# Designed miniproteins, single chains, continued (3): the designs that were tried, part 60

Each design is a single chain, and the fold is of that chain. pLDDT is the mean over its residues in the fold that is shown.

## One batch from the design tools (miniprotein)

Design m10193
Fold by ESMFold2-Fast:
Structure m10193 (fold): chain A 55 residues (1-55)
Amino acid sequence: REALQEAAERARKAIEELLPNAKEYSDVDVKGLMTDEQKEALRKLAEEIEARLAA
């Protein structure tokens, strides 16, 4: 259960780190990070893990 919670936290952190970087480096033209689709996949994964924890 704790391992599942840590996995969910990691997925969430990865998304949050992507957002600040994209915001900060948007003008610096930082490419090759993640696409919108990849962000969505991580967010969905975190939600699924949390749902399983809640069940």
Scores: mean pLDDT 60

Design m10194
Fold by ESMFold2-Fast:
Structure m10194 (fold): chain A 58 residues (1-58)
Amino acid sequence: SMEEYIESLEELRKWVGEELKEFIDQKIAELKADPSSADVLLTRALVEAARILAEKKE
């Protein structure tokens, strides 16, 4: 399941700007460091990334 989640974040990374790429990289690193919180951390990361994308100027 964590592999699937990380894959989703990596896929999102392809379509975002530099600032969001760094954010996604940070969240992937957090998930790898603490896999026990993977579901919670990933859900938060995806929601946050979606919000940032929605608020993007361009």
Scores: mean pLDDT 67

Design m10195
Fold by ESMFold2-Fast:
Structure m10195 (fold): chain A 85 residues (1-85)
Amino acid sequence: GKVTVTVNVVNLDTGEVYTYEATLVTGETWTLSFQSGLEITSVEKVSGPSGVTASIDKANRTLTITNNGGSGEATLTVNVKTLPP
């Protein structure tokens, strides 16, 4: 199947929200990389098929989303914060 994935990246320190979208076919993986100075705190799947999964690598500042067999639409929220100087 194909899933349209919407990712809302929320900066908890600034209140800014950035939205990204991609279409993933079964077996595809989408990796989002975040800039130095940001920390990923959490990821939440707000809605979508059970086959859409997400994982965080805090050390490399990446979020990886995989479609394991879903179809339709999925929405994820990713919370980030600014690292102290």
Scores: mean pLDDT 83

Design m10196
Fold by ESMFold2-Fast:
Structure m10196 (fold): chain A 88 residues (1-88)
Amino acid sequence: PEPLYRPDEQLRAILESIGDTSEAYTEEQILFGLIAWAAKNGLFDPNDPRRIDLSDTPLGEILGVDEVDLANREEILARLRRHMTLVE
């Protein structure tokens, strides 16, 4: 079984904006939710669907970056772990 995480208030607000109100998530579920949020806000690069422009977005502020590449999953997850708490 994969560990479950509780998102902080800022990350939860992003997930709730796409209709997700779960109390806890796997890292993969959080990553999927952020991808869905980026798609809803039209943030994918039309020339490279792995790239997400986070400039001037709440998610960019949370992660401290203006762009993410989905090929760098480990870096994205490392940044996300600062905004989520392991469920005991």
Scores: mean pLDDT 79

Design m10197
Fold by ESMFold2-Fast:
Structure m10197 (fold): chain A 56 residues (1-56)
Amino acid sequence: IEELRRKAEKETKELSEQATAIVKSSSPVQGSAEAVLAAGKGADLRLEVRRLEREA
C-alpha cells in the first residue's frame, strides 16, 4: 500500500509537470485540451493516494 501511494504521488507530479509544459507550448488550442486531460488524471491519482493513506 505504501509503495502504491508513493508511485501514485510520482505519477501525479509528472502529470502536473506535463500539463504545465503543454500549456506553455506554442499550440495553445491543442495544448490546452491535453493539459486539461492531464490535470484531471492527476486529480484522480491524488484522491487515490488519500484513500490509500486512510486505509493504511
Scores: mean pLDDT 65

Design m10198
Fold by ESMFold2-Fast:
Structure m10198 (fold): chain A 86 residues (1-86)
Amino acid sequence: MSRADLEAETLVALAIMLVSVAKKILENQPLTPETKAEIERLIKQAEKLVDEARALMPQLSPETRARVEKDVEYIKKEIEEIKKKL
């Protein structure tokens, strides 16, 4: 695994964690202006991490690129579902 491969996998893993936290807040806490702002902040950070991982795509091994693409698709679907509920 190259440094770029490790960095891209780390970025998408962090984005998945942020989306998971946002989803947990949305499902388990009342939707107040404060919780909505926190969810929006977490989503924005996850989107930034996805953009950074995408910038690394040309430098990735084919196997890591395939995994990162799958994780990016998952993150985008989760973000879309969360945004529909805000």
Scores: mean pLDDT 88

Design m10199
Fold by ESMFold2-Fast:
Structure m10199 (fold): chain A 55 residues (1-55)
Amino acid sequence: HMSLEERVEGLREAAEKLGITDPELQERIDWALENKASEDEVRELTRELVEKIKK
């Protein structure tokens, strides 16, 4: 099991490696890393990233 911080860091790495260029999503991921986002926010960021990958 990963910590919330590890999950957010993983989302950032995945977005960078997949070339996702949505500036709003990147800004929210960066904010979450700096401000220790809640589990709900991390879950929503994960959902948004997955939707970007699937389209």
Scores: mean pLDDT 72

Design m10200
Fold by ESMFold2-Fast:
Structure m10200 (fold): chain A 84 residues (1-84)
Amino acid sequence: MELAELERRTRETLARMQAQAAELKRWAAAHPEVAPYALAAAKALADAVETARTGTVEEAYRKALEAEARIAEQMAKARAVLAA
C-alpha cells in the first residue's frame, strides 16, 4: 500500500472516530453514568490525532485502527449501560 493511501485511510478513520466520540460525548451529557466511556474515547481519539501529526504514516495508520477499535468498545459499553 502506498504511503499516500495509508495517509488518506488514516484521515478517513479519524473523521469517523471524531463523529463517534462526539456522539458518545452527547450521550454522556444526558447520562453521566457513561461519562467514563466518553472520556476513554476522547483520549483514544486525541492519541490517534497526535500520532497522525507527529509519527510516521505507518504508525498513524496503526494507531488510528487501534483507536477506532477502542472507541467502538467504549460505545458498546455505553450502549449496554444505557440499555440496562
Scores: mean pLDDT 85

Design m10201
Fold by ESMFold2-Fast:
Structure m10201 (fold): chain A 70 residues (1-70)
Amino acid sequence: MSPQQVYDQFMDRMSDRMDQMVDAINRGNYDRARQIADETIRDARDFGQRYPQYQSQFDTIIRIFRTISQ
């Protein structure tokens, strides 16, 4: 698979995780929202190390989810 296809699939998963996190927050389940944020941050860090050309995009995602997890 091309790096672009892997990136697109990763972004689709990010969209799904954001929806799940927003649902958890709306239900008052902040522990679940934090778990989703932590998992997303780990995935973004791993992906950024493997595809440095997209690192700035992943750093932005990490910043957003880190703010929510704390």
Scores: mean pLDDT 79

Design m10202
Fold by ESMFold2-Fast:
Structure m10202 (fold): chain A 60 residues (1-60)
Amino acid sequence: GHMEELLKKIQQEIDERLARVREALRKAGFPDEEIDRLLSEMRPALIEEVQKKLQELKEN
């Protein structure tokens, strides 16, 4: 349904943003293993932010 499609688009956007962060960190001289660790830690925080935003919009 439309909700599942919206959630998929949000997940794709998060993944794309993480990929851009990966490129920026690589250019800054971070090793790939450290980048992978940082991105893994960042992903749950981004998911939480998106869920928080959706909750705020529904409460408004």
Scores: mean pLDDT 76

Design m10203
Fold by ESMFold2-Fast:
Structure m10203 (fold): chain A 62 residues (1-62)
Amino acid sequence: MALEAIARAADPERFAALLAQLRASTRPAEGPSPAQQAVLQEINRMVSALMDAGHSPEELAL
C-alpha cells in the first residue's frame, strides 16, 4: 500500500501530492467519495504517528 511506503520511506513528496489531491477534491463541490473518506482516516492516523516521530511535514498545518 502507498501509505506503508510513505511511512517506511518517509517520502514527504508523496504525502504533499496526496494532500493536494484532497484539497482539490473538497473544493470542486463534488466532495470526496466514500472510498476517499476511508483513505483520509488512514492518512490522519499516519500523520499522528509521523508527528510522534517528529516527521510530519508542515504542509499539513493549515
Scores: mean pLDDT 58

Design m10204
Fold by ESMFold2-Fast:
Structure m10204 (fold): chain A 81 residues (1-81)
Amino acid sequence: KEKAEEAIKYLKKAIEAVKNGDFDTALENLRKALEAAKDVPGVGISDIGLMLRAIGALLEGDYEQAIKDVEALLKRFEELK
């Protein structure tokens, strides 16, 4: 459960950074969340795919989609912790 809590921590920091216009910090925290998520029991290919989509959306400037994807991931990891 420690890795799920770590992923949740980074996802929360990523959302906060996006809302503050700090997109570089948001991207860094999404990458850290992805690394933590790989070690979480119950995380599958679809969850990793959603994280990669969130990163892609952020890189493309689609901040609305990035926030939606990160919020969906937060709900998912709250179930896994």
Scores: mean pLDDT 81

Design m10205
Fold by ESMFold2-Fast:
Structure m10205 (fold): chain A 90 residues (1-90)
Amino acid sequence: MEAEKLLEEGDYDKAIEVAEKRIKENPNDARSYILLGRAYLKKGDYEKAVEAFEKALKIDPNNPEAYRLLAIAYEQLGDEEKAKEYEKKS
């Protein structure tokens, strides 16, 4: 997909812009929040990545990818306990 290509090319700011536009058009689209979180994770904005993935899970609670990505984000933040919790749920 075009948005995933932005992440592969390292254009994280454009990936964030695309994700935010999709969220405004479709606020209940969990995949748009996952894209937003992945872009923030790549930029090193781990707190914003956590917020995005938590919103994705509120929309789609049965999403193993969002749990795995939350575990990675919490690991980067140094919250080993939360990282382990979310890894178990993935």
Scores: mean pLDDT 84

Design m10206
Fold by ESMFold2-Fast:
Structure m10206 (fold): chain A 111 residues (1-111)
Amino acid sequence: EVEENPDDAEAYLRKAEEALSQGNFDEAIKYAEKAIELDPNNGRAYILLAEAYIQKGDFEKAEEYIKKAMEVLGEDNPEVLALKARYYQLKGDEEKAETYYNKAKEIEKSR
């Protein structure tokens, strides 16, 4: 009902993704937090926050945002499964990382 830019959350989400790809984790966190301020049900923003915290080694915050992404997108969402694979990979749990990575890939290949 307010004619504000409807792409503001999407624009911040893209900036967060670009920052992550460049290793700018603090910038990625800032942009993903802005996306959540505009759209609290944006599951992709929670995924990007979790990814940034995983890369910074803050596994406690990463786990919190993984849980929020699961609540919004579902536990079997391929992006959530890939996120769990990354989480376990960086924690050194190769068996769990491989399990979630393979599950995410199977869903991707079915398309």
Scores: mean pLDDT 80

Design m10207
Fold by ESMFold2-Fast:
Structure m10207 (fold): chain A 56 residues (1-56)
Amino acid sequence: LSKLVSEFVGMMLRAIGDGRDDAVTKALNVYKELKAQGVPEEERIQKVIATLEAEM
């Protein structure tokens, strides 16, 4: 989990630094949807990282 959190934070900072507000918004929306569905935090973070990677 800590590795996933570190990767997530790194990707978010990179997207923000690159001015990719669209990627950040999409990733946060994915996280919100998965959280609403009761998906475990580690799986939510993995999917958010994948979303950021795909959008960047």
Scores: mean pLDDT 78

Design m10208
Fold by ESMFold2-Fast:
Structure m10208 (fold): chain A 82 residues (1-82)
Amino acid sequence: SEEVVVLASWAVLKGALYFMIELLRKNPRVPEEVVEKFEKEAEELLKKLDEAIKNKDLEKAREVIDEIQKLLEEAQRLLDEV
């Protein structure tokens, strides 16, 4: 079901976000303010996703999942640059 896919994606993406933030934090070439920016954006997106899931708004949940994936791609590109 779509709900199962959304919930599975939420769990995986939450783990991926925390892991990526940890990698950014451990990299001495990444400024602290950049890490803080990614942490803030990750927290805001996770709150939006949780709200969408609680409201059973699967369209909104999918949109937020796409935004989280883009944030992960941006973080990965930054890590590849350093």
Scores: mean pLDDT 80

Design m10209
Fold by ESMFold2-Fast:
Structure m10209 (fold): chain A 70 residues (1-70)
Amino acid sequence: MIEEKIKKLEEEAKKNPSAEIYTQLALLYNLQGRYKEAIEYAEKALELDPNNKLAQALLLTNKASIERLE
């Protein structure tokens, strides 16, 4: 289930942080409508890999979603 995948990825990120793991977390949180958490992980991914196009797109999309919801 998606929540189990998030929990495993968060545990992995604590031991071995990577832009790929953070990008996957951002995507999964976005799919759950948890935009604030998706933004946090997308920003962490970009801190490690500024050229990550998926993380850039997730950051922009999730910020736009929060702006509309207030």
Scores: mean pLDDT 81

Design m10210
Fold by ESMFold2-Fast:
Structure m10210 (fold): chain A 62 residues (1-62)
Amino acid sequence: MIPTPEQLRQLASWPLTPAQKAQLVRRELEGELSPETIEAIAAALEAGDVERAEALLREARE
């Protein structure tokens, strides 16, 4: 199930490294979104840009 922007924000607050957060997002979105969209969201989280990650997720759900 595709996470909500709120769930993504919660993930960003977890005591995990940016790389671990990106890995969890890739796993959770596998088969739910296109590989390109998943990589873009993961890259935003790795960069610490949670706002961009939320925007990309919102676009993918529209």
Scores: mean pLDDT 76

Design m10211
Fold by ESMFold2-Fast:
Formats: C-alpha cells, sequence, structure tokens
Structure m10211 (fold): chain A 68 residues (1-68)
C-alpha cells in the first residue's frame, strides 16, 4: 500500500541519517538510492516526485564526493 511505502521511506531516511552520522557514507548512499526508487514509485509523473528525487540525487552526489 502507499501508506506502507511511505512508512518505509521514513525508516530509510532515518537509517541513512544514522549511517551518515557514523561516517558510513557507502551505506548512506545505498539507502538514499533505495529512497529514490521508492519516491519514483510513490509519486510517478508528479512535480513533487521530481523535486524529491532531485534533492536525494544531490545528497548522493555530496556523499560520493566525501568518499573521494
Amino acid sequence: SEEELRKKLRELAKQAREAEKKGDYEKAIELLEEMIELVRKLYPGTTAGRVGVAILEKEVKKLKEKLK
């Protein structure tokens, strides 16, 4: 259900934040990429979905730069 997917999205966001706080950037990126796929499924063809994906992709790029 959409509600179950939204709950999963919130849990993934919490886990990604915890991973970043611990310096586990690889895990944080992995979790953020899962969130991107979930947003694409929850809000297909919407402006909110496109904005949400763009924000998450920017965060992934930022974390990837920390690994280099």
Scores: mean pLDDT 84

Design m10213
Fold by ESMFold2-Fast:
Structure m10213 (fold): chain A 60 residues (1-60)
Amino acid sequence: DAREYADRGVELMQQGKLEEAVEAFRKALELDPEGLPGVRNALIYALEKLGKTEEAEKVR
């Protein structure tokens, strides 16, 4: 479910797997766009760390 994808994204970020974390956070938002606190902000942070500034702005 959405929570499992969010938790996976956080774990992947802690491992430095930013691209995989972005995929997990995007799936979490697809399943629950409004419900998970901080998922949108975490996705933006990961995208900015990867240098994908335009993608980060699109999520805002």
Scores: mean pLDDT 80

Design m10214
Fold by ESMFold2-Fast:
Structure m10214 (fold): chain A 67 residues (1-67)
Amino acid sequence: MEKEIAEGMALILVGLGNLFAKQGNYEEAVKAYEKAIELARRNGASEEVIEYAEKKLEEAKKKLEEA
């Protein structure tokens, strides 16, 4: 089922983003979270998954902007 597959893939990408963020690699974390959000939105994944990924993306972006 397209929606379930997309939701699973989005969660995997969020997990990858979390791994990059833990390593301090915020550029790759941002890319992973952006991909997760794109897949989730395109395939009608749950709003909860999208909101979680967006929250993580904003956190990673803030870390990139901090001097």
Scores: mean pLDDT 80

Design m10215
Fold by ESMFold2-Fast:
Structure m10215 (fold): chain A 71 residues (1-71)
Amino acid sequence: MKIEIEAENPFEDLREKVIEALKTLDPNKKYRIEVPRNSDIEKIKEEAKKLGYKDVEVRYGSLNKARIEEL
């Protein structure tokens, strides 16, 4: 499974939209999350842990979109 979230503008922080998507996914599976460089990766990791995710890789990728991919 792959989810892509595009920013509405270059200053949009996609963190909240990524976290909302994580609420709908199975926390027992492994995921890779790619986010724009303006995103707070540590807060995404913290919220994923609060939601019960055991194996989540978060890294910078596209300039204006986030991507969640099941590994």
Scores: mean pLDDT 78

Design m10216
Fold by ESMFold2-Fast:
Formats: C-alpha cells, structure tokens, sequence
Structure m10216 (fold): chain A 62 residues (1-62)
C-alpha cells in the first residue's frame, strides 16, 4: 500500500504534478506511521523534485 502510493507519487513528480504528488506522499506517510516524514518529503518536492524522487525511491528500495 505505502510502496504503491510512493511509486505513484514518483510518477506524479516526474510529470510535474506537485499537487497530486503531495497528496500521495501524505497518504503513504500516514500508512507508514511517519507523518513527519511525509511533511518533510512534501517540502523537498516543492524545492527540489529530483531529490524528492530519490528519497521516495530509497524508502521503497530499503
């Protein structure tokens, strides 16, 4: 569930759909029990989407 949401968020970030990416990141972080991580990743996506993509990929690949 959380992994699927993160993969969809990465797709949205690559497409430049920051609003959708932010919602997907929030949902993934909630399912992981890490809402603070979700807020940090959302802020990163607004400033540096490439870094946000790498961070989300690391969360999936661990």
Amino acid sequence: EAEKLLREAIEALKAGDLERAAELIKQAAEKMGMPELGERLKKTALVDPELAIKAAELLIEK
Scores: mean pLDDT 77

Design m10217
Fold by ESMFold2-Fast:
Structure m10217 (fold): chain A 55 residues (1-55)
Amino acid sequence: MKFPSEEEQKKLNEILGLPVYDPEKLEKMSQEELKKLVEERKKWLEEKAPEWQAQ
């Protein structure tokens, strides 16, 4: 797969609390939309970083 598996993506999103993204939708996204998605995830991860590291 070009993107992470659905299982890996679900596990990551569950840990982070993000919604699960469909890999097919990611593949069809424009370059601009992908950049926004990456930025959104990065921002969310930064906000959760202290809690996520502590577990």
Scores: mean pLDDT 61

Design m10218
Fold by ESMFold2-Fast:
Structure m10218 (fold): chain A 80 residues (1-80)
Amino acid sequence: MRERIWREAEAVFRGLKAGWIFADVVKEKKELSPEEYLRLAYRFAGELADRIVQRIDAGEVPSDEELEEEAKKLGEEFAK
């Protein structure tokens, strides 16, 4: 049980770092209202989770660098 909690906590912290990278990319390209930014945050979380789950289901182990790169790509896509 404890090992599962630790792994979940690590995943949350890694997700927060990816979220920060996404936020920086979007803010550089777009000026958003707080409400629009909140909606994008939820949309980002769902899309990133979807992409990572697909890779895990394919037998791949995503690296921190790959998570950061996906966050940057999503930021660029959402900043269109």
Scores: mean pLDDT 70

Design m10219
Fold by ESMFold2-Fast:
Structure m10219 (fold): chain A 60 residues (1-60)
Amino acid sequence: LSDAQKQAINRAANEAIDALEAGADPEEVRERLTRRLVEAGLSEEAARRAADGVVDHALR
């Protein structure tokens, strides 16, 4: 992954965490994050796994 792609991934993850802290629906946030990660260059499977991990971690 390029530095630009890594930065986009980190930004998407931070935005997802902020949305969850603001009371957004976890499933909606997960779907949105998965889409953004695919756009950043991850495969659909890798994006889903990463989004699940971010959401699960944020809800601890």
Scores: mean pLDDT 80

Design m10220
Fold by ESMFold2-Fast:
Structure m10220 (fold): chain A 81 residues (1-81)
Amino acid sequence: TEKVAEGIKLMNKGLEAYEKGDKETAIKYFKEARDKFAEVPENKAGALSAEAFIYELNGDKEKAQKLYDESIALSLARAAA
């Protein structure tokens, strides 16, 4: 869907900002990507992954890991259905 494509573009912009050393701008783009993915019920895993990147960049590895685990569990549940 168009919203998923927009979310992916925002993720790419976030990664580009991170590579340039602009962590604040990277987090801003990842938040926008999360919100776009959250608008598509079928892509909840994408929203969780974007949120996990935000926590990881803020140094909260424990919260990031929990969100990654939730994203994986949701993807596996969808694949099993």
Scores: mean pLDDT 80

Design m10221
Fold by ESMFold2-Fast:
Structure m10221 (fold): chain A 82 residues (1-82)
Amino acid sequence: REAELERLTRRVAEIRELAAKDPRKGSEAERELIEELAREAGVSPEEFNRRFTELLNARGGLAALSPREAAEAMLEAREELS
């Protein structure tokens, strides 16, 4: 889990950096990540995004979270939905 969390944390940080330079490409990369995680959980991207958003809101919202905290919420959503 730690190795996976580390990889996902790096990917989230890269997406945030991309979004800061190119918001459209950042949004596309985030959507692709959500779709990938939803496939791994065996649910629709809509179902995954709903659970992920619930976890983010419980933690003060996406803007308040570090890349690692966002990655932890993504893994938790995938584990709960799998």
Scores: mean pLDDT 78

Design m10222
Fold by ESMFold2-Fast:
Structure m10222 (fold): chain A 74 residues (1-74)
Amino acid sequence: AAPPALTPTEREILSALTEGPLTAAELAERLGLPQSTVSRHLRRLEALGLVRRDANGRYSIDGAGLAAHLRAQA
């Protein structure tokens, strides 16, 4: 089966992260969402291998995980 479809919020998070690594708080400010909501979606994206968290709490796109996800959908 194909990987699970991303929600609109998760797609917005990934789009924001294309500009560089961001914390959950920075994403919450940019998207106008509660930090708790953003953190929940980031945990799901991390579980899917689409994002990674650094030692400073910044999230970035996992290029290998994203490439695997896109290949599975192709």
Scores: mean pLDDT 77

Design m10223
Fold by ESMFold2-Fast:
Order: C-alpha cells, then structure tokens, then sequence
Structure m10223 (fold): chain A 76 residues (1-76)
C-alpha cells in the first residue's frame, strides 16, 4: 500500500540522519529494517540510495552520482 511505502521512506530518511549524526549502529538497524520490507531488486535500490547519500555527506559527489546511475540501471 502507498502508506507503507511512505513509512519506509521515513525510516530511510531517519537512517540517513542517524548516519550524519554519527549514530552508525542506529543507522544500520533502521536501514536493514527498510531493506527487509522489499523484494531483492527493491532492496538493492534502497542499499544504493543509502550509500549515495552517505557518499554525498562525505563530499564524494562523484561516488554519489555513480550510485544514482546504478539505481536508474536497475529500474530499466
């Protein structure tokens, strides 16, 4: 359902915010919770999205763009 997807997006945002705050254990737990709700292909997309955000936060914009390209490739 659409509401479930919205809740998963919220969890993904919380995981990224926890990573930015240096709460790596909490971020990993939230991130795994989101991944566990998806099919294998959707899990891969979520993983790439989180890695892209982490790369951008670290100032690695080129790495972040590569993760975005991989997501688009999986959506083909």
Amino acid sequence: MEKEKEELRKLLKEADEARKAGKLEEATELFHKVVSHFEEIEKEIVLLYVKGLQAAEAGKDEEAEKYGEKILELLK
Scores: mean pLDDT 71

Design m10224
Fold by ESMFold2-Fast:
Structure m10224 (fold): chain A 62 residues (1-62)
Amino acid sequence: MKELDEKIEELNKEIKKLQKEIEEEKSKEVPDLEKIKELQKKEIDLSVEVLELAVEKVLSEK
């Protein structure tokens, strides 16, 4: 239980960091589209992992 909560917290921190980097890149006068694409893909992958862990947490609570 504690380990699962810690994993979710760490992933949420990673997602927030990626979201900030995406916004910073988008706000540039000449955005790096390849970098934005890479960051968005990582954000999606981490978001899916958080969803999977959140479902597991709900199922572990009887």
Scores: mean pLDDT 80

Design m10225
Fold by ESMFold2-Fast:
Structure m10225 (fold): chain A 60 residues (1-60)
Amino acid sequence: SKQELADEALINLGEAVYYLSQGDKEKAIELAERSIQLATEAGYPGIVEAAKKLLEEAKK
């Protein structure tokens, strides 16, 4: 369901935030990209935007 995809996107986004805070940029990028995929499939542009911002921070 779309809600289950959105929930998974948020979990991946939260994990990406955690790994970025630990300095693990590579894992944060992977998780943020997964969040973008799941949120896009679910149709939640707000989650996509949040994940893209995290992805930009992780790529610094």
Scores: mean pLDDT 88

Design m10226
Fold by ESMFold2-Fast:
Structure m10226 (fold): chain A 62 residues (1-62)
Amino acid sequence: MSALELAKKALELAKKAKTGAEAGEAGYIPNQALRLGKEQGDEEAIKLAEEALKLAGEVMGD
């Protein structure tokens, strides 16, 4: 899976997260996408992963 594909999956999971447990899973995947995006220089993947992390954090309340 490319960094961009992983970041898109992470964003989809973050958008669907409604509980703390779902937000925890949504936070793990975008962190992996962010790491891969930085390694590959994929700015779009980095941006989507950061958006997913922000959404997951909002669901967790911090």
Scores: mean pLDDT 74

Design m10227
Fold by ESMFold2-Fast:
Structure m10227 (fold): chain A 73 residues (1-73)
Amino acid sequence: SEAVSRAVGAVLRAVALRLMGKDEEAQNFLIEAAKELAERGLVDPEYAQKAIDYAKQGKLDEAIRALLEGTKP
C-alpha cells in the first residue's frame, strides 16, 4: 500500500532524527509529512491534524501513533 509505505517511511525518518538528537528537525519533518500525506489523501485529515498538534507539543510518540492510526490500508 502506498499510504502504509509512505507513512512508515516518514515515521522511520522522524525516529532516526530523534536518535541523532535532532528533536526539532524530527518534529518539523513529521508536521510536513502529515500535511503532505493528508493532502494526497493517504492519511485521514483529522488524524493528520492530531499528529501535527502532538508534534508541535513535542509529543513525538503520540504524533507517530496518530499518523499511523489515520493511515489508509
Scores: mean pLDDT 87

Design m10228
Fold by ESMFold2-Fast:
Structure m10228 (fold): chain A 65 residues (1-65)
Amino acid sequence: AAASAEEVAEGARLTAEFRALAATADPAEIERLARELERELEREGRRGPEVVREAYERLIAALRA
């Protein structure tokens, strides 16, 4: 499988949390978090299933939206 149901559910939860954070937080803090997620994506996402990489990309996009 590309991802477990648990991983998909966790990704959706984090996406919602990051969208809420992006709406209320300082833009500089959002950019720092986005860079941290980009580093995680480079370390973990490329080694794992594509669905995990897509989840990180969606979280980064949610922060920068």
Scores: mean pLDDT 70

Design m10229
Fold by ESMFold2-Fast:
Structure m10229 (fold): chain A 64 residues (1-64)
Amino acid sequence: MTYHIINMDTGEKRVAETEEEAIDAIMALSGASREQATEVVNEAKKTSGIFELNGVRLAVSSVL
């Protein structure tokens, strides 16, 4: 499963092949804690969406 993470404010895109890489990418893009990034990845696994962390808007989706 591949995760696509897009910073909606800057257009920066990251692709992660694992949940751990997705967590690290979210933390790097938003400055969020590991706990916040983990919650976002868990929600994105259920329903892809746009998440706001520390004033940064991230579009997070999971793809097979």
Scores: mean pLDDT 83

Design m10230
Fold by ESMFold2-Fast:
Structure m10230 (fold): chain A 59 residues (1-59)
Amino acid sequence: MEEAIRLLVEEGGLSEKQARDALELIREVGVEVGIQYLVTFGGVPEDVARRVGELVEAS
């Protein structure tokens, strides 16, 4: 989980709190819906959001 937070903060442009909230959202709604939300409303680059999704699915 720390790697996903780092990726969202350093490459996704989120604060640490926003990154933690984003991971909580992915856990609640699922990886695909969570990724779409991050790209559409969070302004996270699609490639970064997809890499975060892969990290969550691997965990």
Scores: mean pLDDT 78

Design m10231
Fold by ESMFold2-Fast:
Structure m10231 (fold): chain A 70 residues (1-70)
Amino acid sequence: SVEELRELLEEGRRHAEGVIQGMEQQTEEEAKRNPEKAKEIRKKGQEEVDKARQEAEEGIKKLQDLADAA
């Protein structure tokens, strides 16, 4: 049902946020291990997070559009 799909989409959003938080933690740990490159590591990590957020949002939107068309 549309209601069940909505719950699944929200679960997907929560999962994506958890993945992003993990990526941010990994980036920070890498920056701590390489202080001389910390700025570069954090910048690259932010770019990866931005990509992950964009991809998750687009995927969720496509699923929502399919539900709305059904």
Scores: mean pLDDT 81

